# Ledger of designs, part 89: designed miniproteins, single chains, continued (4)

Each design is a single chain, and the fold is of that chain. pLDDT is the mean over its residues in the fold that is shown.

## One batch from the design tools (miniprotein)

Design m15082
Fold by ESMFold2-Fast:
Parts: C-alpha cells; structure tokens; sequence
Structure m15082 (fold): chain A 66 residues (1-66)
C-alpha cells in the first residue's frame, strides 16, 4: 500500500487514527510520510514506527477508507 506524494492527513484525521489505533499523532503523520515515499506492508510499517502489526494494519485500513 502506498499514498500519493502530495497526500496529507488533517489534524482531525490524525486525532481519529490516534484514538482508534493507539498511535500518537506524530506516529500517524510519520506513517503517511513513509507510505508516500514507498509501498509498505503492515509488518514493514510496524517495524519502521516501533508499533505492533495490529496497530499498523488498523491505521492502514483507516487511511485507505479516507
């Protein structure tokens, strides 16, 4: 999964992802940055952010649904 290079999350979207996944808003923003740079799996994203695969997978599903 990858995002367009110009993709940005609003403060409201960052707060919602944080609330639903347990990621910090900074981790959610970093996730979007990484996904703009290259395609990543949930496992690769979890490793890059230092979070669980379940948290990364949930956050990816939320972003995909935006």
Amino acid sequence: YSLPADFRLSDEELAEISRLTGLSPEQARRMAELLRERPLSAAELARALGVSVAQASRAMSIIEGL
Scores: mean pLDDT 78

Design m15083
Fold by ESMFold2-Fast:
Structure m15083 (fold): chain A 75 residues (1-75)
Amino acid sequence: MEAEKKKQELIARFKKKLDEIYSKNLPEDQRRREITRLLVEFIEEAEKNLDRDTIMEFQNEVLKLVKEYEEKRKK
């Protein structure tokens, strides 16, 4: 229960940070670097605070979010 709540909180924060990155209208190379830094930061925080199964779910959800944002940007 606590792990699920923390996972959802991290996803919400990650999504907010993704919105900030995409709102800046950055060049592709710079956007990719910012997204990579964000992924590393949040995965490290998840690894410190969540169990293994919840970390895997978190990783899958944030990678899916990045793909969805990239696809929406290209359309």
Scores: mean pLDDT 80

Design m15084
Fold by ESMFold2-Fast:
Structure m15084 (fold): chain A 67 residues (1-67)
Amino acid sequence: SDLREEARRLEREGSRLSEKGTPEDVRQGYRLYREARRLYEELGDRVGAENSRGSERINRRRYEELS
């Protein structure tokens, strides 16, 4: 589905930005993971939503450390 493809795209981009490791990239990665989680929740994809939430949580901590 289009939503699943978009969620996967957002996760890949979030991972790419997280690997770059600048404060702005970590902040943007956090936002992308959060958006992917919402799309997986809309799809009823529990596993996808939980994985995105995990990445969101890790990046939120990184963002807070960089702030």
Scores: mean pLDDT 79

Design m15085
Fold by ESMFold2-Fast:
Structure m15085 (fold): chain A 109 residues (1-109)
Amino acid sequence: MKRVLIVDDSEEVREELEKLLRHLGYKDIYKAKNGKEAVELAKKSKEKFDLIYMDIDLPVMDGVEAIEKIIEIQKLDPKTFPVELLSGDEEKLEEAKKRLEELGFVPEK
């Protein structure tokens, strides 16, 4: 069963994404309010995440820093691991994508 992590500081965004993912057949869904909680969930999880939805504009730890730590903790392959970035700011999304590419993520065509 695919395991999904949703990281967003908005409870409403987390609830709407969970509803959508459950409708699509996902049953193993984890939610975090910020990057620190996301990293703590990754450390406590016995199984690896299959997909991460990550807000870029997170308090405490930024979303790209959280992704980097999760990849290291769970020994995920950044070349094949799916990450969906969430932000209302196009410039922040472009910078975050560039930072992920530096970490070894391959951009989708």
Scores: mean pLDDT 78

Design m15086
Fold by ESMFold2-Fast:
Structure m15086 (fold): chain A 104 residues (1-104)
Amino acid sequence: SAMAEQARKSGEGMLKAGKLAGEKGGVGSHAAGAGVASIGAGTSALLAARHSGTEEAKKAAEEAVRKSNEAGLTAVRGGSEEEIKKAAEEAKEAVEKAAEAAAK
């Protein structure tokens, strides 16, 4: 549970850092920032779920990884700024749900 909280805070930090990096640059910087943040968030959620040991937490972590990969792929494919931001936001929500499941 303590490791799950650390993973959650790490994921939140990565998403926030990615957003700030995107805001400083043009569309390319937004794409890079959102993609990196989403991948980091998915990794953090997976680590959190591995420490809970529950099937519910594992399924939530798998969804977080899936959404994070989708956001990263959208950024790499040169999606619009709006599409990249939306995918990153969905990844953040999935990571938060995975962290909540892992903390139970």
Scores: mean pLDDT 68

Design m15087
Fold by ESMFold2-Fast:
Structure m15087 (fold): chain A 97 residues (1-97)
Amino acid sequence: SRREKNLKIAQEKSLIQKKAADEMRRQGELAYEELGKVDPEEAEELKARTERAIRYLLMDAEAGYKEFEQLAESGLEHLKRGLEIAKEAVEKIKKLE
């Protein structure tokens, strides 16, 4: 039925978002550790912004991707990897629809 298909898609979307969020948190922690060695105050701000972007991702993968685009402008390699992970999650979710 359409309802069963929609439920399965919703479950698969949730799993993709959670897996992406967990990996993006890992990349954010690495960026925080590296930046914290040279600018602890900027690292704390980065951590808060990264956690916000991950919250957006868990609600809407495309919204999280857009928030991470702004973070990746910093040029930090781990945040660029986080952006790639968010993009892959958006693409996987679109293929389910």
Scores: mean pLDDT 83

Design m15088
Fold by ESMFold2-Fast:
Structure m15088 (fold): chain A 75 residues (1-75)
Amino acid sequence: SELGRQAIVKLVESAIEFLRRGDREGAAESLLSAAGVALAAGDKKTAEKLRKMAEKVREGKLTVEELEELLKELL
């Protein structure tokens, strides 16, 4: 769904903004919301990737640059 893809993009953009502010929990929650949208759209692979990235961001193991690369893949 086009609307679903746009929602995922917006949620990943929000995750980048949270992480830039040092809010790892906010970034993880936004990525989990994006994973939920992907799952509802039937995109299990994108949902799994987003959930794994949310786990890594909570652990401090994911950078803003890695989220920006994901965003470029989604555009």
Scores: mean pLDDT 87

Design m15089
Fold by ESMFold2-Fast:
Structure m15089 (fold): chain A 57 residues (1-57)
Amino acid sequence: MSEETKEAILNGDVEKALELLESSDDQYASTDDNPRTLLELLKEGRLEEAKKMVEKL
């Protein structure tokens, strides 16, 4: 994941984070009971879960 994408998510800039992720073919998914891609979490407004995923990457 690019540092710019990580910073956008951690700063709560969902619009910029979505643009950066949609321009990338990379898929980042949670490891927990309800696996979601980072893109899906941001689209669902689950920003805190997205931040936790980014902290593990």
Scores: mean pLDDT 69

Design m15090
Fold by ESMFold2-Fast:
Structure m15090 (fold): chain A 69 residues (1-69)
Amino acid sequence: SLEERFAELRAEVRRARAEDGVVSPEMGRKLNEMAALYVALNQETRQRVIESQPDVKEQIDELIKKAEE
């Protein structure tokens, strides 16, 4: 499911951040995929994502805004 794919990407991003603390180009691509999946998920899942990864909130909010335009 989209939610399962999002959880998988989130785990990969968390692991990579814990190892070096830097957002690489590969990590940037994964973050973009997460943001796209987030737009497709329900509000409850969206809220849980923001709570677990506040750093991505701005990117996700911008994508949602653009999708609504």
Scores: mean pLDDT 65

Design m15091
Fold by ESMFold2-Fast:
Structure m15091 (fold): chain A 97 residues (1-97)
Amino acid sequence: SSLLSAEEVERLAREAIATGDRELLERTVAEVRRHAAAYLTDPATLRQAEMAIAELEGRVEGKSLEELKKKIKEAIEAGKYEEAEELRKKYEEELLA
């Protein structure tokens, strides 16, 4: 795939944090590493990129748990109890990981 601009990567990161979307997180991480590889000047740049990735992963995981709680509540309010139970299992799996 074509290299995204730094502004596009930042937009993806903000969206991943806002939504807790793990697929968007994986795409954002791949683009951050692609940028680091393309614009590497020294080992400190790679360390900064990996630290930024770790912070991004933590923030997205936290938001993913909040979104799962919200979806569980919405499913219960809609009377979709089977969907709520499946979402609850995903929430418990994330807590145990």
Scores: mean pLDDT 74

Design m15092
Fold by ESMFold2-Fast:
Structure m15092 (fold): chain A 116 residues (1-116)
Amino acid sequence: MLEVRAEVEVTEDGDTIRIAVRLEFLQPVSLTPEQREALAKAIRDAVKKLPGVISAGARVTETADGLRVDVGATVKKNGIDPEELARRIVEAVADALGKALGQEVRISELKITKRK
């Protein structure tokens, strides 16, 4: 099992919601550049499958303290609560990470900040 800290910024902008997610692994995880690119694509594809998502991007970076994942999504406003949407995106990212790494990924800390 791998543990991550999640920080999410939610910004409402006209008819869309922009969500930026940063996940940091608490354990050292080392991946090749090709594995990081494949992981970023899997995360992006998982987020894009969520209802109302217009665009999604993901980047995977290795740091001295472990793997870092940055995810951006733009979602059309459809009456969903922005914080609930942020939680769904974090869950989709954690699931995609777990499948790709062959281990359960647990969110040990989740911080959501709303901006306007």
Scores: mean pLDDT 83

Design m15093
Fold by ESMFold2-Fast:
Structure m15093 (fold): chain A 116 residues (1-116)
Amino acid sequence: EEDKKLAEEALKKFGREDLALGDPLTRLIAELYKKGDWESIEKALELIEEAEKMTPAELLNRLLDILKDEELREVFLESVLEYLREVANDPALVERFEAAREDREAAKREIERAFE
């Protein structure tokens, strides 16, 4: 709820109110907005604009590449994990992702499996 409002404020600030964000992206943009990380927001919104040319896994993995701050990366990965718990209905996939999230390349592989 609060994250959605903050993400909407970020979209308004960058003139991108036309973009619809899913739960992992909404939480990421809200956290970047809270931290005043305008550069990362701009890069993330540019990737989201190109989302029609990408699979969901490609979009999420490219967002991970933008997040060089360990704290922001962890928040994003936690949001993805929460989404997978709700939507995937596959405990084994959730366990694999959770075990892999500390390793960027392993996390990317599990995102690809979950969202393709």
Scores: mean pLDDT 69

Design m15094
Fold by ESMFold2-Fast:
Structure m15094 (fold): chain A 85 residues (1-85)
Amino acid sequence: SAAERQRQQELNDQVVRVVSGASKLVGDESNPEGRELALQLNEALRNKDVDEAAELLQKMFNLEPDKARELAEFMIERRITIPDV
């Protein structure tokens, strides 16, 4: 359906923002806390831990709980992780 395609596009756009943002945090030597959060997010995604990934997405990107959980589930289902971590 058109609604299904629109939702998938929105999730893909959010994935691009999350991956780009987390990759910048990993490379930012001036922000060790941000780097640690990005590494923890990547571990949660690799371990398929939806609850932990959703909590980290809320903290890092100020997402609403329901949106963070939906995005975490989408990323895990698609096997999307943060590059270079």
Scores: mean pLDDT 85

Design m15095
Fold by ESMFold2-Fast:
Structure m15095 (fold): chain A 68 residues (1-68)
Amino acid sequence: SLEELRAEVRALAAELDPEHATYVLLAFHEVVRHPTEETLERAVAALRAQGLPEEVLARVEELFRRIV
């Protein structure tokens, strides 16, 4: 469910520093609003540019892909 996915994204964000946590939550909101492969690709690219490590980006992409 979207509620369960939102809880998992919040749990991942809680493992990160507050700045990166905010970026992940904002990116998730954007992908939920526009659940397309293009939005997911742009969101992951933006998070990479914001300095999130590749292991975190892989987890983010896996979670966000569940709504695309």
Scores: mean pLDDT 88

Design m15096
Fold by ESMFold2-Fast:
Structure m15096 (fold): chain A 72 residues (1-72)
Amino acid sequence: DLDAAVAELQAAIKRVERDKPSAEEILELARRRAAQLLAQVRRNAERYGIDVAEVERQVAAELEEVERLVAE
């Protein structure tokens, strides 16, 4: 479920914020988590019938939004 995967990524970002990291550390961790998620999705895409290109677009959009938020 794409919505669940996105929610888990957002929850991980909030957990990292609670640990008082810098904005750069938050971005680096978000990018790492996104890369791990995409690797998992690609690995399981055929099994779960996931549109990998759509997930890549969604993750890229979320990362752009995180970059905008931390650049404030």
Scores: mean pLDDT 73

Design m15097
Fold by ESMFold2-Fast:
Structure m15097 (fold): chain A 82 residues (1-82)
Amino acid sequence: DWLARFRELAARSPEVTPAMVAAFEAALASPDPQAQLLALAYLVGLALRLRDWELVEEAIEEIEKLDKEAAERIRAEVEAWR
């Protein structure tokens, strides 16, 4: 459950507000693939700041199901931080 994973990251990230968690939940529940992709991309950035490389990889795999080209761009970006 991606919402549960985001909530775990939010608990470890004081900059993430309850309003941001609600926005993430709304974006994941959206029928718009672009909204779902942007929510998952934000989760990738948060997981990257926390050095959770396994979660970064899993989230990129989920993005690839929505948009392969976007996943390739995000993967290239995160590899630069390894």
Scores: mean pLDDT 82

Design m15098
Fold by ESMFold2-Fast:
Structure m15098 (fold): chain A 90 residues (1-90)
Amino acid sequence: SELEELMKQLSELYAQMVQELEEADLNKASPQEKLDIAEKYKTKFEELAKKLEEVAKKEDKETQDMVLSMVNDGLKEIDELIKQLQKEAE
């Protein structure tokens, strides 16, 4: 389904962010460069999350609540990562 595909894309996007940050660490990237990566992925995550929420509106309430929870949890984790990287960039 479109919902399942978008949910998969959202989890893959998070995994790609983690991989790029790990590769940045291996290449001795600055805290600012890592912050730029995290902010780039936050934008992509927010765009995909909007599409996922729109598709979920056609599903039952339990599915809508699950999608909203997953999106909110993912955004919270990315925001906490950005805050940590901002402290390291100071």
Scores: mean pLDDT 84

Design m15099
Fold by ESMFold2-Fast:
Structure m15099 (fold): chain A 78 residues (1-78)
Amino acid sequence: LEAELEKLKRVLEKIEKGTASREDLREARRALIRAFIKLGKVDLATEYGMKLQQAINKGDLKEAAEILKEAIELLEKE
């Protein structure tokens, strides 16, 4: 879980600095899904996984950053 959370925070930093690649976003999506599954929160894994994929498909980095911030907050509340 800590490794997934660190990955999400790292990609969020890259988005904020304007250095995030499409591969960084895909890696963040995989980490996000794994993190929620590890917590038994399969519904959140599906919901946030879909939201982030849609942001990636649109190239909407601002939306991707907001989704990652929400996911990080939910994961830290465990």
Scores: mean pLDDT 82

Design m15100
Fold by ESMFold2-Fast:
Structure m15100 (fold): chain A 62 residues (1-62)
Amino acid sequence: GEAKAREVAREVVGEAVDRREALDDEQARTRSIEKGREAGLDEEEQELAAEIAVELMRHLKA
């Protein structure tokens, strides 16, 4: 569901912030899809997690 996708996106972005990594859109998408797959998210939830992570990373770079 949307809540699981959002949780995965927040974990990816949180880890990047903690490691002081500035993820580009492709990196944010790739890591979110991989983490979502590992967490048992379906393809739709993986894509949603990727979209949320990209948006969050863009806001942090602004």
Scores: mean pLDDT 84

Design m15101
Fold by ESMFold2-Fast:
Structure m15101 (fold): chain A 91 residues (1-91)
Amino acid sequence: SRELLNEALDVLEEVREELREIMKETAEALEKLGMPIKATSAQMLILVDALDAAIRALEEGKSREEAGEEALRAARESAERAIREAEEEAR
């Protein structure tokens, strides 16, 4: 629902500093590998994965704090996958 989406976005705003840093570090890693378009794509996927995790946590009745932790976990997993796949392609 729109209400659930808005609540999940509010959760992402509460963890925005950590989320922004994950995105920035991921983009910098991919840019160093010569992949600026993939860097932008990875940032978008990190946001989508974080948002989905926050929505899932809220649907399960978890608190906003718990939803934020789930969002950051998903963001880190998404970042790690993007960096790994880019490093494999750069070989």
Scores: mean pLDDT 89

Design m15102
Fold by ESMFold2-Fast:
Structure m15102 (fold): chain A 81 residues (1-81)
Amino acid sequence: SAAVREIQRLLGEALKAGASREERLALLERAYDLAVAAGMTEVAAVIRETIARMRASTDDGEFLALLIEGAIRVQELLDAA
């Protein structure tokens, strides 16, 4: 679906080298809004939890690790749909 492709694109952009913390979070917020609008309840929940954990992190390495983990989990759910 168009929503699946756009969520995947947004997650890919959020993982790019050189993106700021604020840019990565903004891309995930857009992915969350899209998942909610598309009725992807489980995908939306994983993105929301990922955003919350990333916002709580003060370490750049842990921030990126949480983003990668969240992106993998979202991709698993999209592949299962």
Scores: mean pLDDT 88

Design m15103
Fold by ESMFold2-Fast:
Structure m15103 (fold): chain A 81 residues (1-81)
Amino acid sequence: MTLEEERELVREILELAEKLGVPPESVAGYLAPKAHSIEEARELLKELDEKGEKPPLPADPERARALWEARRPEVEEEIAA
């Protein structure tokens, strides 16, 4: 798992979030509990893109964001910027 691969994943998350009209934290929060690798995250992103369905807001958005930040602080700062 490289920083460059995580940057590409963040870019894909941002692009899908814009297409679906949801905040990127909603996409990240949907992926975080289900994907343990970049490969799994990319498969989930493809499924969301193909279905065109908006991921639901996480039941606890502050916890979802905290988990995202704890796991990937550098990429979270990129999303926030």
Scores: mean pLDDT 65

Design m15104
Fold by ESMFold2-Fast:
Structure m15104 (fold): chain A 93 residues (1-93)
Amino acid sequence: MLVLAPPVLERLPSGEVVLRALAATSNKDAKLTVEFALEGEPARELPGETQVTGSSRLVTAEARLPAGQSVTVTVTGKDESGDEKTLTHTFLA
């Protein structure tokens, strides 16, 4: 199973928003890649921290972005079947 959790957004006093992305796969040996894209801009990889627990791999990643923009977060990785899958969430920051 590949999962991308609902995004967590924190608004800063500066007017920026901190996006926290959380993704997991039931394939502990698979690499997870988390990317984000602002509307009209190319996708960028989010540097993440990875944790393995049992047969699962978890990745957490953060980005700072301007408020009021449409943001797409994408996770790509293999599940327990070994197939590469992609999950996407789009939201307003």
Scores: mean pLDDT 78

Design m15105
Fold by ESMFold2-Fast:
Structure m15105 (fold): chain A 67 residues (1-67)
Amino acid sequence: MELTGKAKELLDALVKNTGLSEERARESLLTAAGHEGHGLRAAAGAFAKDTGMSFEEALEGLREAGA
């Protein structure tokens, strides 16, 4: 699946801030994007901490990746 917009921004931030390969970061992001409700919000919080992005930006990136 091609990632664009906020999902691509979140992927790029994960690669830059965690040292993960783009493939590994994409796998992690898409797995988290498969969560619903509380699980999705918890994943967004974790990614925000890892990337330095706001919670809202991380949550939007996950929603776009899961759509």
Scores: mean pLDDT 78

Design m15106
Fold by ESMFold2-Fast:
Structure m15106 (fold): chain A 72 residues (1-72)
Amino acid sequence: SQQEQQEKQKAALLTLLKEENLNPSERGALAEALKQLFGDAAENDLASLLQEYPELAQVDAALAQSWVKLVT
């Protein structure tokens, strides 16, 4: 159902993030999508995503600050 669909979307986004062939703009777009998809819903999930993909914090200072604030 919706939970399964959201789980697959999360897995797809994470798979795309693992592709180091992504340019900075694409990485930023994925970070924005993840933030909007999860928002403040699951702080632990956001923390796990950031820990697995630290490059997300390197996209943009403002975005990195917002992301960290969601975790903290």
Scores: mean pLDDT 58

Design m15107
Fold by ESMFold2-Fast:
Structure m15107 (fold): chain A 64 residues (1-64)
Amino acid sequence: SQDEIERLRAEHERLRQTIDDNIQRILDDDGMPQDLKDQTVSGLQQRKELLDKETQERIKELES
């Protein structure tokens, strides 16, 4: 159970980093209008928040 929680936390950090890297790539994209960048970044940040919630719920289930 503890090893599973550690792996889940490591996976969570990797996925968060991937989202952050995608946000940075979007912001650096000279071909994308600013409005579209803002909308896309907002969506990615929302996905990151959902990922946080889902990971916390799964950890709680594993602790039970």
Scores: mean pLDDT 85

Design m15108
Fold by ESMFold2-Fast:
Structure m15108 (fold): chain A 88 residues (1-88)
Amino acid sequence: ELVNTIQAAVDAAEEGDTEKAKELANSAKTGLEGILARHPHPDLQQAIKYLDQGLKALEEGDTKKAVEYLQKALQYASRGLEKLGLPP
């Protein structure tokens, strides 16, 4: 589930497990891109944007910024999927 995967990425980043956070965020991004290709929605576009920003922050070692971006991605992904009637 995409929302659970993004939440797990937030949790991993908060625990300092940068590699796990990056793996989970990339997995969620790929899943959301697949949905966006079939169901264009602005909330899903914002979720992908914030996943990209979170991934960049993780690569730069800015864990606090990464958590903030991943939390925003979680909010937008959850909202977008709910509006589309898709599972979280």
Scores: mean pLDDT 87

Design m15109
Fold by ESMFold2-Fast:
Order: C-alpha cells, then sequence, then structure tokens
Structure m15109 (fold): chain A 56 residues (1-56)
C-alpha cells in the first residue's frame, strides 16, 4: 500500500509506493519517524508523529 507523507518542514505532501522510495524521501526527516513510517507501510497503518507529520 502506498504511504502518503506530509513534510513537517515544507508542508508538502508526497507518496511512496514501497519501502525503498520511502527511505529515499525520508532522508531529510528524523531517524525515528522514518523507521516508524516504514514499519507502518508493512502493516498498512497510519502514524501521526509528535511534530504533526502524517504517514498513511
Amino acid sequence: MPITLTSPVSGKVFTANNEEELREKLQEFVFEEGEKAIELMKKNEVYVAPNGSVFR
């Protein structure tokens, strides 16, 4: 399932179709949020980070 990510810095929304794309796009984000988003992609779940980032 694709994950939609809202950047906490720029407010831009983008979609990753797989774990590799998600890792590349998350290079600018904090490490913990990136790993949480990857695990959620595997589980098809939504994650809301403490800084307001939404991964779905």
Scores: mean pLDDT 60

Design m15110
Fold by ESMFold2-Fast:
Structure m15110 (fold): chain A 81 residues (1-81)
Amino acid sequence: PVEVVVDASADPVTIIQALGEVVKDYPSFTGLEIRHHPDRIVVRVHFAEEEDARAAVEPIRKALEEALGDKLLSVRYVREP
């Protein structure tokens, strides 16, 4: 999956809309996992194809930088066990 970490003050609707614009271009997109913490929101973007997950990292980062600015903390590819 692609792991997105944003500040807890970020609007979840804005996150979902920005991610939706990216993932529509990836047919292997399977879903989102959202975990709330007191200081951050962690979103995992799941794809059936590892290549799609790796390719989506930079588009996701750019879309979220545009939507959230400094509230975007990190975007990275995470290999599942």
Scores: mean pLDDT 84

Design m15111
Fold by ESMFold2-Fast:
Structure m15111 (fold): chain A 66 residues (1-66)
Amino acid sequence: SKEEALKYLEKAREALAAGDNEAAGKYIAQAAILLGMEDKAEEIVAKSKESATVARAGIHDLEEAL
């Protein structure tokens, strides 16, 4: 649901604030799955591990989709 996706995006923001880009990527991917974007989940996890900027952009894009 959209409410569950928002919860995962909040967890992703907390993970980024803690410097845990890997956890942030996994939470963003879970939110993407809940929003019907399963095909992007693996790519988001991989890219977020490398870049906090990519993770932040993913959170923003998914929040705009809510």
Scores: mean pLDDT 76

Design m15112
Fold by ESMFold2-Fast:
Structure m15112 (fold): chain A 65 residues (1-65)
Amino acid sequence: TPKEEMAKKLAKAAVTLHKLGDTEGAKELLKRAAEADPENKTLQEAAKLSETDIDKAAELAEKYV
């Protein structure tokens, strides 16, 4: 659960940065969230998607938190 809590916190922060227009910060935090919970397929897909479509990556991460 500590890894899940950290991943959710990072994903929530990434969504917030995306809403503020910080695309690079959002992308970095989505990758960190995926690293914090490597078994979470949704976060792995969000991190991968952040390389091509940050809007969809943020939407996917928001659904996770």
Scores: mean pLDDT 84

Design m15113
Fold by ESMFold2-Fast:
Structure m15113 (fold): chain A 95 residues (1-95)
Amino acid sequence: SALENLLLKLSKCIPLSKLKEIFHLFDKNGDGSLDQAEFQELVKNMCPSLKLTDEQINEIFKAFDIDGDGSVSYEEFVTALTLIQNGQLDLVVKP
């Protein structure tokens, strides 16, 4: 699917080894979670070469927001990227 291709591109752009540092830069409140605007800012600044639209970033945000609370925690972000890196995209892309 289109979303699966976006997730693969994002996972190659944001290395797991640097995720904590990157996450902390965009987590303005220091609460361990990114809202939609902070997530968009992170993706646009870290992955400008992907030329993602706001709509595409929002679809990625919804896929990473596992509990549907309107924010992506560090743990959700790590889990999503780990699943993508291991080829388990079906667990990130909800049917």
Scores: mean pLDDT 78

Design m15114
Fold by ESMFold2-Fast:
Structure m15114 (fold): chain A 67 residues (1-67)
Amino acid sequence: MEEIKEELKKAIEEYNKATQAGDWDAVDAALQKIAEKIKELFEKEGLTFSSPGERGEAVRKILNEAK
């Protein structure tokens, strides 16, 4: 769990760095990593949601706890 949260934070950091550098290939790669890590996090946490909004809020809470 913590390991996936850390990997997700790293992917978000890579996305921010790539965006700032204008490296759009790296931006696309980082976005794909973020999506994969979010999916893995949901699966390991046993999370189920009725809507994308609920899912996004739960991910935000999990990431905040990882700080």
Scores: mean pLDDT 70

Design m15115
Fold by ESMFold2-Fast:
Structure m15115 (fold): chain A 76 residues (1-76)
Amino acid sequence: LRATVLVRVESPELTEAVREALSNLPGVVGARISGPDTIEVELEADDQTELGALLRRIATEVPGVREVLVTRVEDA
């Protein structure tokens, strides 16, 4: 599976640090700043369970993440 996700950051000052943290996570194939407090993230996972686990990890384990919005999911 491939997914595109928008990550909202708590403040614009944290956006680059959050992008770097996201790009270091397993399953993140790309992270691009798309706005002052917004990062577009491309994810790859074997199945829906792994995708759910990765989304939970982004939301709970990356400091400065306020919100995670799934915009697209497709089979690889």
Scores: mean pLDDT 82

Design m15116
Fold by ESMFold2-Fast:
Structure m15116 (fold): chain A 117 residues (1-117)
Amino acid sequence: SKLEEAKELLERLIEVLERLAEYFESQGYTEAAEELRNFVDFLKKLKKEMTEENYEDLLLDAFYNLMALATWFKKRYPDDKLVQGIYDALAEIAAQNLPILEALRKFIDEAEKILNS
């Protein structure tokens, strides 16, 4: 179902964000790691509240907050190549105005590729 797909995408997004938090913590950027962990907690709450009636709205909220967080990271860490790559992928996907499930899947796929490179 679309709801099961939405929940699976949020789980994958949470894993990406947890890996990013570990990266920033390893660099000594404690505030950045805390912001990512706070966002993970937010996504875990959204996942629990998801129904077939509200999943698109909750995913749009997640995507909007993800864009805001990515913008904050780009401003704070402008020379970090990982931040640049993830921000550029998100901005490019956002510009395509795709259905939210397709947008999130594309972003997660690209973020996973960047983290595994």
Scores: mean pLDDT 88

